# Designs tried in a protein design run: designed miniproteins, single chains, continued (2). Part 38

Each design is a single chain, and the fold is of that chain. pLDDT is the mean over its residues in the fold that is shown.

## One batch from the design tools (miniprotein)

Design m5286
Fold by ESMFold2-Fast:
Structure m5286 (fold): chain A 73 residues (1-73)
Amino acid sequence: SSQIQLAEQMLQRAQAGLDYARTHQASQAELDQLIAEVDQLIEYIKANMDMSDPAIQAILKKLEEIRAQLEAL
């Protein structure tokens, strides 16, 4: 599914942001920006994708976990 591929790309982008924050000792301003970007991806998926799809649900859960990890930094 093209939707699942897009959601997986969004997850990869969010993971890259988390990895960047961990390796670069990101400032609070940079962390706030990365959190806002993850929030935008979560909202896009909820608004535009099939929430009954287990693959989409799994990607959303991983995005929410990445968001929580960014907040913990």
Scores: mean pLDDT 88

Design m5287
Fold by ESMFold2-Fast:
Structure m5287 (fold): chain A 66 residues (1-66)
Amino acid sequence: LDAKKKELRAKHREQLEAIAKKTEEQVRAMEERGESQEKIQQVKQAASDEINALSAQLVEELKKLE
């Protein structure tokens, strides 16, 4: 049980790191191209929403193991 929970949390951390790196690269490219602050904020918000969705999924999967 604990091993499975550790695996799910490790996968979650890996996904969060991937989203953070992808978002940082996208924001940097957008800033270099002179994209609007509104579009940059939308990209950051979308990343935040994706992180929240993954966190909710992790909670549900952890509950199924209880």
Scores: mean pLDDT 82

Design m5288
Fold by ESMFold2-Fast:
Structure m5288 (fold): chain A 62 residues (1-62)
Amino acid sequence: SQQKIDELQARIEKSKREVKEIEEYLKNNPDLDPLKKAILEARMLVLKSEIFFLEEKIKQLK
């Protein structure tokens, strides 16, 4: 349904914004503590994985 697609698209856009925020933070803090950097990179991977699965779900609904 269109409503389900719209909800999934909204979630994708939110996750994309969070990825951009993390990427910008890492770019602006190149001397960041290695452990903190690893945590942020792991969070970014989780968000990118979520985006991929949500995009695949939309393809199945179209």
Scores: mean pLDDT 87

Design m5289
Fold by ESMFold2-Fast:
Structure m5289 (fold): chain A 62 residues (1-62)
Amino acid sequence: SLEEKIKKLREERKKLLAEANEILEKIRQSGVATPAQQEELDKLTERMIQLEREIRRLEKLG
């Protein structure tokens, strides 16, 4: 169902957000992002943007 698809996308986004927050906390403590941390954040951010777009698309379907 549409609701099940949206739920799965929201669960995936929640997991990616948790991963991003862990990296951001490490950056906050060190005061600087390493290249590896920045690359990981960029990948997580891109996937989260894609999920947000898909969630909004599906939410508009009636």
Scores: mean pLDDT 85

Design m5290
Fold by ESMFold2-Fast:
Structure m5290 (fold): chain A 70 residues (1-70)
Amino acid sequence: DAVLDRTVEAARELLREHGLEQYADKAVEIVRELFAAGEDPATALYRALIKVLEPHDPELAERLRRNAAP
């Protein structure tokens, strides 16, 4: 699925830019789970990133929450 692949790439790139690429596989797993549950790509991306970032960069997680608001 091209949309899923693009969402996965976006997650990896954002984490790499912040020096957190070691968490990329975890974020990808969460994105795939949310996508399978029927979440839209943007919501899946931001929710996965927020879950991964909260324990390591809570300020960035808060910024992403604003973008994931329904």
Scores: mean pLDDT 76

Design m5291
Fold by ESMFold2-Fast:
Formats: C-alpha cells, sequence, structure tokens
Structure m5291 (fold): chain A 94 residues (1-94)
C-alpha cells in the first residue's frame, strides 16, 4: 500500500501536469502494478487520471524505499489534439 505522503506527492505531480496542459481532473485512480519490480524494495504503481474532456494522464510510478524516492513516468493523452506528451518526474519522500 502506498504511504499517505507518497500518494500526496503523486497526486500533486499529476495535478501540476494537468494544470500545465489546461486540463480539469475528474477522477484519479491508483493501483499496484501486477508486474513485480526488478529490484527488491521498489514498489510499482499505475496511476490513471481521467479528465473532464476525456483526456487521460497515465503514470507509471516506482517508489524506492531505500533511496526515499518516487519516480513517475507520465504520459498525457490530449483528446482535443490527439497529441501524446511524456515526461519523467523524480521526487524525494520527506
Amino acid sequence: MLSEEAKKLIEEEVKKVAEEHNLEIKHIVSQEDPDPPPEPGVLRYRVLAVMEDGSLILGDVEVDEKKKEIRIHIAVLDSKTGEVETRVIVRKIP
């Protein structure tokens, strides 16, 4: 299970990406990735943010407990333009 601090950081980064793309978030769903991580002590999660206009933000999240670090691989699928933008975000867990 994600810690509340990790969930908050992930939601903050997804919200920032949505705001940068002028998108309004309708729902955010997070689920543990069924594929096991290659490294012990790294947890994998998938995040899906559904936008009011039908655009999607997809996040593949790795939480590294040893490094106190969250890595988020984000893809933004804009329903209006059909464009796909990807970025990687790295945050430290306090």
Scores: mean pLDDT 75

Design m5292
Fold by ESMFold2-Fast:
Structure m5292 (fold): chain A 85 residues (1-85)
Amino acid sequence: SMAEQQALVLLQQGHLLSDESFDALNIDSDYEKAIELLEQSRQKYLQALSLLPPDSPLAKLAQLHIEGIDEQLKLLKEQIEKKKK
C-alpha cells in the first residue's frame, strides 16, 4: 500500500537520523546535537508507526527503535546534567 511505502521511507529517515546522532556523539562529543537528532529520529519512527497496522512486523520494529531511543535519550540527558554542575 502507499501507506506502507511512506512508512518505509520514514523508517529509513529515522535510521539515518539515529546514525547522524551516533556521529555527533562519538566523533564530535556533541551531546546536545546528539539529543536533537535522536528526538528527530523518534518522531520519524512515531510517524511510521501511525501508518502501520499495530500488530505488523514493521510496527513492532518501529516500537523497538522508539524504546531504544527513549533509553538513549535518558542517558544522554543525564550526562548533560552532570556536565552543567
Scores: mean pLDDT 88

Design m5293
Fold by ESMFold2-Fast:
Structure m5293 (fold): chain A 72 residues (1-72)
Amino acid sequence: MEEVKESIENAKKFGDALADELAERLQKEKGITPEQAERIRKAVRDEVLKNLGKTIQEVVDAAERVARELAA
């Protein structure tokens, strides 16, 4: 039980880090606004949480798709 909770917390931390990296990258590449960056962070975190049972590669791919769509 505790190991599962720890894995979920680690996934949340990963989602936060990924969200920050993608938002910063899109600000540099596309010049998105701070408001768009916050929207992207929320969407990426939500996508990571929805895909906790998938492989890391699948989670990253899904999060990047969502971030790119919101940056358009």
Scores: mean pLDDT 75

Design m5294
Fold by ESMFold2-Fast:
Structure m5294 (fold): chain A 65 residues (1-65)
Amino acid sequence: VETLEVTVPAGTTGRQIEEELERETGLPVESPLSEEEKATPLPQTVVVRYEVSEEKVRITGIAPA
């Protein structure tokens, strides 16, 4: 399991983050976000922490940058 971080700008939605990670890895993304949270644009630039395994990508944290 590999732990990676990516910085995303304010205005990005959780759904856009999941879509981008799925496109880059070709793997399903597991997120702690609710459907409502995924649709809401981020109010500030954040660092997204995620783990990549053979079967999936798991978002493990989202914190202000």
Scores: mean pLDDT 78

Design m5295
Fold by ESMFold2-Fast:
Structure m5295 (fold): chain A 85 residues (1-85)
Amino acid sequence: MLRAILRVKLKDSVEDLKKAAEELARTASSVPGVLSAEVGSIDEENKEVDLVVTAEDEEAVERAREAISSLDTVESVEIVQLRPA
C-alpha cells in the first residue's frame, strides 16, 4: 500500500478550482486499486491542486495519474511524492 501526492496543474480556463479539485478526487477514487483520494491543497493563484492518493501499488498510482491527465480541465499531472502507507 502506497501514499502518493499528485500535483495537478489546471488549465487557465478553469474558473471554479474547488469544483475542479472535487472532480479530480472523484476521478482518482474511481480508478481500480485506488483506496482513497483527497484534496490536500489548492493554490488558486497558480491553479494547482495537490491530491493525496492511497493505492494498492505503484501501477494503481500511475493509472490514477493517467485518468486525471485525460480530463479536459487538466494541463499536467506529476507524482511529487510516493511512500509506503
Scores: mean pLDDT 86

Design m5296
Fold by ESMFold2-Fast:
Structure m5296 (fold): chain A 100 residues (1-100)
Amino acid sequence: SDEELREIVNLMSAELTRLAREKGLDDETATRYGNAALARVLHEREGLSHQQIGDLLGISPATVSRYLAEIRERERRGIPLDPVLAEMIELARRVYEEAR
């Protein structure tokens, strides 16, 4: 349900916020990386549209599109993601699987 999905998003977001704090990220980078990681996992696991992800995360669908495009372009070119962003995506994926 939409309520259950929102609860899972809140659990992922809480763990990502904790990791960002442990890694000493500034608030702007923590927000950007957290949203990018959440968008990636929600798109990958739920097949949600950019609009639906934007509504869940409180960001524009254009911002969701940019995050997903940047990740996909780096993967397509074989360019590594920022290590902290990669770790955040893996953590979000793990939390999602455990909360299902």
Scores: mean pLDDT 90

Design m5297
Fold by ESMFold2-Fast:
Structure m5297 (fold): chain A 62 residues (1-62)
Amino acid sequence: MTEEERRALAEQVARDAESFAEEHKDNPEVVKYFQKAVEAARAGNVGEAVMYLIQGVLAAKD
């Protein structure tokens, strides 16, 4: 994976997490996971960002 590919993926994860946080704003536990995903993605920690994104989606289904 190139640095450009990694950065593009991080931006996409951040955007998706922001969108999901807005859609689930009435559920603070779910929003917390998506907020962490955005923070990790903007810090360049793509793997951590993806993990938080998955946790948020799973929490939303509970």
Scores: mean pLDDT 79

Design m5298
Fold by ESMFold2-Fast:
Structure m5298 (fold): chain A 98 residues (1-98)
Amino acid sequence: GSVTVDVGNVKATSVTVVQISGGAGTFQVTVNTTSGSKSGTATFSVGSWITIDVGNETVTSVTITALGGSGTSTFSVILHTEDGSFMADLATVTAAAT
């Protein structure tokens, strides 16, 4: 399964996605910007994270896709800007794995 977090239009240097609950599994994180998309794939477990370098582009949304594993996992999406870091409007997202 996959979930998309709409963050509006936020200029960010990077995006960090952290697993806060759920099972271990392989997930792809795609950061969608006005200039295109950037993605990374990692094996997650609770407390693990991935950071996608965006290069100070306007982020519109972040998509998390389950590529493997089982059950439901919850993630926090953190945007890093030149002025600091903050959680997206939806502080957590859920991606179902099959």
Scores: mean pLDDT 75

Design m5299
Fold by ESMFold2-Fast:
Structure m5299 (fold): chain A 111 residues (1-111)
Amino acid sequence: SEEFIEKMIEAAVEVLRKVGEELGLSDETIERYVKQLEENVRSAFKNALSIKELSEEEKYTLAAMLIAQAVADIVYRLAKEKGLPDDEARELALKAQREVIEKMREIFKEM
């Protein structure tokens, strides 16, 4: 389960780094957002795994949804900081969310 959590974090971080690089952000700025994303992802897993009423499958599904949302939220803020208009920032966030979901699907298939 720890290896699975680390793979999910890696997938989210890879998508965020790519977006930050494409937006021309400094490595320092990208690393600051990466750290925030890792903290949000670990918090999401802790919260999902603590819900006793959910099955193990439902807990992982909830964690995956929370991770995808955390990536979308961070990418939106990142794009707004870069000066993108709201519609373009939202489209970039949705694109990043979809890429993370696809990477997570591949990780689930390898289990």
Scores: mean pLDDT 82

Design m5300
Fold by ESMFold2-Fast:
Structure m5300 (fold): chain A 78 residues (1-78)
Amino acid sequence: MQEAIDEAAEIIAKYDPELAERFRKVMEELTPETIEEARKVGNEALKAAFEKDPSAQEDVERAALAMHRVIEEVKAAA
């Protein structure tokens, strides 16, 4: 889980370091009750990264997959 959070945060940090830190904190504090909020923050971060650099689509997709893996691990632990 931590490795997936770190991977997604590192990708986002290439485009927006402040948004990457916010994303990382939300994902590290993720619980089954906060999944919807975490998804909103994660999607906002990925969208902002893509809008800064449209060629970043592959990085955005990789970060999205890592975020999905974190959410699934939290759901499985509930």
Scores: mean pLDDT 76

Design m5301
Fold by ESMFold2-Fast:
Structure m5301 (fold): chain A 106 residues (1-106)
Amino acid sequence: GEEAAREAERYGRLAIEEGKKAEETKSGEYAVEAGRYTSLAAGHADEAARLGDAEAAERGARYAIEGAKETIRGGKAAKTPLAASGGAAAGMSAAGAEFSAMRARR
């Protein structure tokens, strides 16, 4: 659980950084990279939930959600098909992680 939460935080922070770069540079490549990191953060949060660590899963899901928000902002700023696709994928991954964290609380 705890190692998965640390990896979710790490990838979530990278997603936030790349999403902000996408917004500043208006580059779809940064938005896609932010989406990729958000998906990785969500995957690690889901792994923490699968291991029964609800607190770690919730912490990881929060970072994935923040990464998704920045990916969407960067994708909108870049206005490219690739950036829009990355933002949508990131949002879906973050939603999944949040749902897994809620289930782990039981």
Scores: mean pLDDT 77

Design m5302
Fold by ESMFold2-Fast:
Structure m5302 (fold): chain A 83 residues (1-83)
Amino acid sequence: DERLRRLAEELERAIAAGDWARAGRLLREAADLAAEALPAETGAAYAAILRAAGDLYEAGRPEDAEPAARALHEEALAARAAA
């Protein structure tokens, strides 16, 4: 959780700087940590979304990544509410 929080802060700064390549790498790192930290089913789903968003950021297509990021955020809120 703390590692994911730090990655989120770094991701926010990379996006603010327009460093899409770094943002993509940070999203992939977050995907690996989500797969490790969350239950297998939830972790795999989050990891897939984060990796897809990371690929779009690295390709210079951040706008296409926004729907995936929104879905991840909404799912995280739902999972937290259910726990």
Scores: mean pLDDT 67

Design m5303
Fold by ESMFold2-Fast:
Structure m5303 (fold): chain A 70 residues (1-70)
Amino acid sequence: ASPVVIRIAAHDFARLLESEGRLDDAARLRALAQDPTATAEDVIAALREALPGMSPEAAARAERAIRSLE
């Protein structure tokens, strides 16, 4: 994936996790969104760690994002 796509995914999921009160997972994705060296694999790993305890809608969005970044 392009650096722009990686950054957008990390930013969008940071905001989503903040809205669900998952502040530690959100902070990790926020850091990745601001890191120009962050890879698709870094974002996938962060999303997989956050996946347990997500709402069903958020989980479905995260799974689609993981597939798109692979």
Scores: mean pLDDT 83

Design m5304
Fold by ESMFold2-Fast:
Structure m5304 (fold): chain A 85 residues (1-85)
Amino acid sequence: SLGEEAKKIFEELAKPALEKMTADQADEVSAGLLAAISYIALKDKEGALKALEETRELVESLPLSPEQKKQILEALERARELAES
């Protein structure tokens, strides 16, 4: 399913960055990723794109390393492509 594909993208690309975050940072970002997975699984394209954009803005605002930001933003971009297909 598309939801399982989105989950796999986040497990492969975002998880390494999440493991290097504080618990509070990881919880906030994970909530956004889970929302995106849920909307993609429901085939709610508008909801999925909204959740991905809000999570992108959150990630860019957090005091993360450039490498952590790159990893999560790449995961969000791949999930966005999946949501648009």
Scores: mean pLDDT 86

Design m5305
Fold by ESMFold2-Fast:
Structure m5305 (fold): chain A 89 residues (1-89)
Amino acid sequence: MLARLRDLLERALLAQGVRADVAARQARAYETLIRSVLATAKAKGDQKAIAIVDEAIEQAIRLLEEGRVGDALVVLDNGIVQAYQSMLG
């Protein structure tokens, strides 16, 4: 899932004219951030936070396949925030 999200995000950014170095860095930054959020949720046993992140990844992948990169980033950002809110109680 995360590797597919990273690859699709990098390709979508390149298609929008983002420089190759910037596109690769942004895609890797999202992969790293999401991986960190998932690791924290798993360490806490927060199944709700895990589900929020997994759903955000799946929705973002669908939006990226449609070329809707801005909408995909909004979905990822909102999912990360909601997962942190779940973990805080």
Scores: mean pLDDT 87

Design m5306
Fold by ESMFold2-Fast:
Structure m5306 (fold): chain A 68 residues (1-68)
Amino acid sequence: SFSFVRQVGDRLYEEALRQADPEERERLRRIRKQFYKELELAEKGDYDAQLKASGLLEELARLRQERL
């Protein structure tokens, strides 16, 4: 479900954002914006966008872990 994937992405973003410095906050906002763009394209049937959205979700999870 794209709704579920978006909720997971939002949660990872919020958790990473709480621990981030100002430069990292800007990076996280850019990643989140791109993630939503790719999810919208994936929902329209773009398989390449689905792969990109998956990669961006992994990036958000990694950034959250690096700040813990």
Scores: mean pLDDT 79

Design m5307
Fold by ESMFold2-Fast:
Structure m5307 (fold): chain A 84 residues (1-84)
Amino acid sequence: SSAEADIKLLEKTLELAIEAKRTGDEITQGVAEIGLAVLITTARREGREEVAAAVQELLDKVADPNATEEEIAAAAEKAKAAVE
């Protein structure tokens, strides 16, 4: 299903986002941000505004240099719940 594919992409982008947060690797962070932006664009195109909003919140946390790993994880759980 599209939801299963979206969850897998979200989980993979979360792995990259956490790695980037731990290492300070800006390239890995950029890849994670692109993955989340693709999910947001797809969700908006499909009229899934709740999914788009939850993934945007996750992207905002990933892009925020002051956000903690715990805040990123919490936003990711909210995004997964919205996709399901």
Scores: mean pLDDT 82

Design m5308
Fold by ESMFold2-Fast:
Structure m5308 (fold): chain A 65 residues (1-65)
Amino acid sequence: GKENVEQAKKGAEETIKEVEEGKLDKKDLEERIEIVEYIASNSEGDAKEAAEAALKVLKEGLKKL
């Protein structure tokens, strides 16, 4: 549902913030993007929507680094 999408977005935003703070590197972010892409491709319904929402945030964050 919408709450799962909101939670997924917040998790993705937190991951980007960890990269900006130097707690994660760009490679760690790229690896997480691959995992989330796998989940999105192999999920349906609410799980797919949440994964796709997180993926968009992660990819947009990566472009700004």
Scores: mean pLDDT 82

Design m5309
Fold by ESMFold2-Fast:
Structure m5309 (fold): chain A 90 residues (1-90)
Amino acid sequence: SRELLATKIFEVLESTGLPKEVLNEIGPHILLSITIAENSEGSKEEKKEHILQTIRKELDKLVEKGYLSEEQKNSLLEQIEQIIEEAVKE
C-alpha cells in the first residue's frame, strides 16, 4: 500500500539521523510521487522509476544543503530502490 511504502522509506531516512524539519519538508513530495505513480498508466518499472527519480531529486537537495554526503545519498537510494521494488512486486 502507499502508506506502507511511505512508512518504510521514512524509516530508512530517519535511520540516517536527518533532522525532523528536513524530513517534514521532503515527506509531502515523496507521498505525492507515490500517489501520481499509482494513478499513472505506466508499467510497474515506470512507476518505480518515477518514485525513485523524485526521491533522488530530494536527496540531491539535501547533499547540496550539507545534510548528506554523496556516499550516504547513494546508500539510501539503493535501500529505497529495494523497498520500492518489493512494494511493486506485491
Scores: mean pLDDT 80

Design m5310
Fold by ESMFold2-Fast:
Structure m5310 (fold): chain A 91 residues (1-91)
Amino acid sequence: PPVDPAERARVAAEAAEIAALAAVDPTAAAIRALEILVERAKERGTLSEDELLAAELVIEEIRRRGLDAAQERYSSKSAEEIVAEARRRRA
């Protein structure tokens, strides 16, 4: 179906909010962006349980250790490797 104009406006407003936040607090902006993306994907049913676990793990690492430490830890890992780490933490 055609993209709802209200949905496009909402996405644009959220992107602008994140961009403004990034100028003053990049860590808070990254957390906000990830939370919005995860909630959107939950609403649409597009994320698997494993993808949700991986996203939650990354958000928690940013929250605890900051954006740079999370970037270093996860920038070289595949999505499958991040999912495997999230699963190990829950086992």
Scores: mean pLDDT 73

Design m5311
Fold by ESMFold2-Fast:
Structure m5311 (fold): chain A 94 residues (1-94)
Amino acid sequence: SGLGSGEAAVENLEEAAEYAKQKNTSAAASKLTAAGINAIASGDDELVKLVTDGTRKSQAYMDQGNYDGAAEVLEETAKRMRELIEEKKRLGID
């Protein structure tokens, strides 16, 4: 079961969003790395794609000094991942 790793990826994205709001780019980057590792550990290609795309977009916003935009992207990505994980739980899919 990769769902626990998928949920850990979501939690790390939510924490990255909070650090982005604080303009703590170092802590945000650390949490984005942890989210990626956990998404890969989930074995779910859809979760990996969501984390990869969300991380890329959020880093682009942070590079522009748009920390609120970065946080919004990460929060939206985490929400989409939670919805996907809940659907997989309902269907009994790993």
Scores: mean pLDDT 87

Design m5312
Fold by ESMFold2-Fast:
Structure m5312 (fold): chain A 111 residues (1-111)
Amino acid sequence: MEKVEVKIRVRIELSSGKRMEFEATEEVDGEDAEGLRRLLERALVSGAVLAMNILEEEEGVKEVKVKYELEEVKPVKPGEVERYRGRVEIEGEADGKVYKGRVEVEMEARS
């Protein structure tokens, strides 16, 4: 199995103006497109949960609509660099005000 280094960047932006960025590094099989897709999905879900928790704690938003968008995840060929992106948009309401969150994940896989 050819192991590739995957750098994961998670960016969160809230309509309140709050912004956060996190980075992580994982090693995966570059030929395992499903494993790469699961990494992207897990990073997006983790970012969405964090954004929702902040909206609940700071603004009182308890119910949200969530929209996920993921790019196609392909295997990484030897000597190549692949980039994959996903996005989550979150919308909720508290006290008659609409609050929004955006989570963007970029993964860069290098063999």
Scores: mean pLDDT 83

Design m5313
Fold by ESMFold2-Fast:
Structure m5313 (fold): chain A 57 residues (1-57)
Amino acid sequence: ALTDDQYKKAYSYLLGDPAFSGLVTQAAAKGLTVDQQVEKYKKDYPAEMEKWIKQQN
């Protein structure tokens, strides 16, 4: 599992990506946790999300 600091860094990176920034905003508005947002994006964008998470770990 990612540490809180790793989630924070990953979340900041995700917010900087135009493909994900809108999804992050929508998910946060729906009350999804960072973990739930990451898992959702793994399903919707598996290749991009795997690369992104590995870079932040």
Scores: mean pLDDT 65

Design m5314
Fold by ESMFold2-Fast:
Structure m5314 (fold): chain A 94 residues (1-94)
Amino acid sequence: MKVLVIQVTFKEPLSEETAEKVKKAVEEIAEKYGGKLVEFKQVGNKLVARIELPEDMTEEQILELVKEIEEEVLKIAKENGVEVENITAHLLEE
């Protein structure tokens, strides 16, 4: 099973409302690619999402998923007046 770990660091801690918007966007994008959001955590100014991916998902499809998440996170941040410092994505085989 493939698990994608995405960590987003913001310059300021997010409100619960903004964090929920990010969570919903990540859930919807993951489902679009046949994946599932299995964990979502907020720790101060960081959000960590774990997404379970289909075994047959190609590297190209994983990169497109990451790109869509990055674009949507940046859009939500801009619309809610928060600045994104960093976004990292790591693929784990579990």
Scores: mean pLDDT 85

Design m5315
Fold by ESMFold2-Fast:
Structure m5315 (fold): chain A 89 residues (1-89)
Amino acid sequence: SAAALVAAMQALHAAAPDAAILVRDGAPVAVEAESLEEMKKIAEELLRYLLEQRKAANPDAPEEWVAEAEKKIPEIAEEAAKALWALRK
């Protein structure tokens, strides 16, 4: 779980380095969002952007796989945002 979250945040940082993500020693420590809700929106937008990049790189990807990934984005974004918000304390 923690390793998956770190990998996801590193991928998000690589995909959108100008996003409001604080990184220290190669690991995300906080998002510079003004609220948890804003952090969820940022995480969801970055995950959707990452999925779009994956779709462009893999045009032959099954529609079922893409739909399953899109369905999980809000859940993953909420979980990631809560974890990042906790790191601000």
Scores: mean pLDDT 62

Design m5316
Fold by ESMFold2-Fast:
Structure m5316 (fold): chain A 69 residues (1-69)
Amino acid sequence: MTPEEIELLEKLQAELEKERAANPELVSAAIVTWSKEGKPVVKRFSARSPEEREEESKKFRELAEEVEK
């Protein structure tokens, strides 16, 4: 990732943490970034069970693969 993309990702992660603190009903959220050179990078929060988190991981992987096409 470029330094600019890293800074943007850190900013987005900080906003996500703010939303999580302000909204206890937030169950899961993800930030996904793509660079020209790299595969998608996913930063995630989930309050779901381990089984539900695995299902979310599969869905995010599928989404990343669709975008890579």
Scores: mean pLDDT 65

Design m5317
Fold by ESMFold2-Fast:
Structure m5317 (fold): chain A 100 residues (1-100)
Amino acid sequence: MLSEEQIEELVRLLSSPDPEVREHAAALLGSQAGEAAVPPLLRLLLEDPDPAVRAAAARALGLIGSQRPEVIAALERAAEEDPSEEVREAAREALRRIRP
């Protein structure tokens, strides 16, 4: 489990100019952070230009398992409307994990 300081550092890395750094930070937050990571991961899912980063954010939200209505709505929109097949598949898997 990550410390609060380590979670804050990973959240800062979600704003890195390098998409690979943002992707890895999102994955670590999904596996090791709880509800505190949800707002920055939602921002990545909705706004990040890189489809690999958006897919990582969707998977991370699924791993955290947040049942907040805004998370479910964002994942449903991504599953149906995202231009990337990778993002749509990641969002569908996240929804299956949250709502088995």
Scores: mean pLDDT 85

Design m5318
Fold by ESMFold2-Fast:
Structure m5318 (fold): chain A 62 residues (1-62)
Amino acid sequence: GPLRPVEVPDEATLDAQVARIAAAFGLSPEETAELRRRISKVVEAHKAGTEAEQARLDALAA
């Protein structure tokens, strides 16, 4: 959880979050699936490129 910033969201957590967003905004099943796929891609990029992303964020902070 946010009180313990240790890991990136897992697949089960992403599924739950997407379901909550879909319910809140009344998304269609197609829109929900598209959002899920996009988030999955971003998470994979984050896992693979965490070092590059951290360097980019540090440059913005500097």
Scores: mean pLDDT 68

Design m5319
Fold by ESMFold2-Fast:
Structure m5319 (fold): chain A 50 residues (1-50)
Amino acid sequence: GPEALLAVLNEARARGLSLTDEQTRWLIEAAKAGVPVDELLARLRAWAAA
């Protein structure tokens, strides 16, 4: 839901991560599809580590 998306975007901002348009679209669609916030955060951390 929107709360999960906001939590992930806040984490990205706190870490100073620059997300691509493609990454942002994926996060929005995954959150809409009901992917858990833990999975969204795991994906964000994987992008941060790359």
Scores: mean pLDDT 79

Design m5320
Fold by ESMFold2-Fast:
Structure m5320 (fold): chain A 69 residues (1-69)
Amino acid sequence: MSLEELLQRAREAGYELGKAIKNGDLDGVAEASRRLREIVAEIQRLYGPEGLDRARKAILEGVKKGLEE
């Protein structure tokens, strides 16, 4: 899987996390958090610290969008 595909998945999972937080959906928070841990682990394994820096930004962008929408 490409870094761009993993970063897109990170944004999507971040969006789901933001939405779950906004709605008080504790199960949704747990599921999105678990997906994010798996995505972050894969990015770290394949792309190291540079990939992690980009993943963090993608997650924050997704979470912000989920909270705002």
Scores: mean pLDDT 87

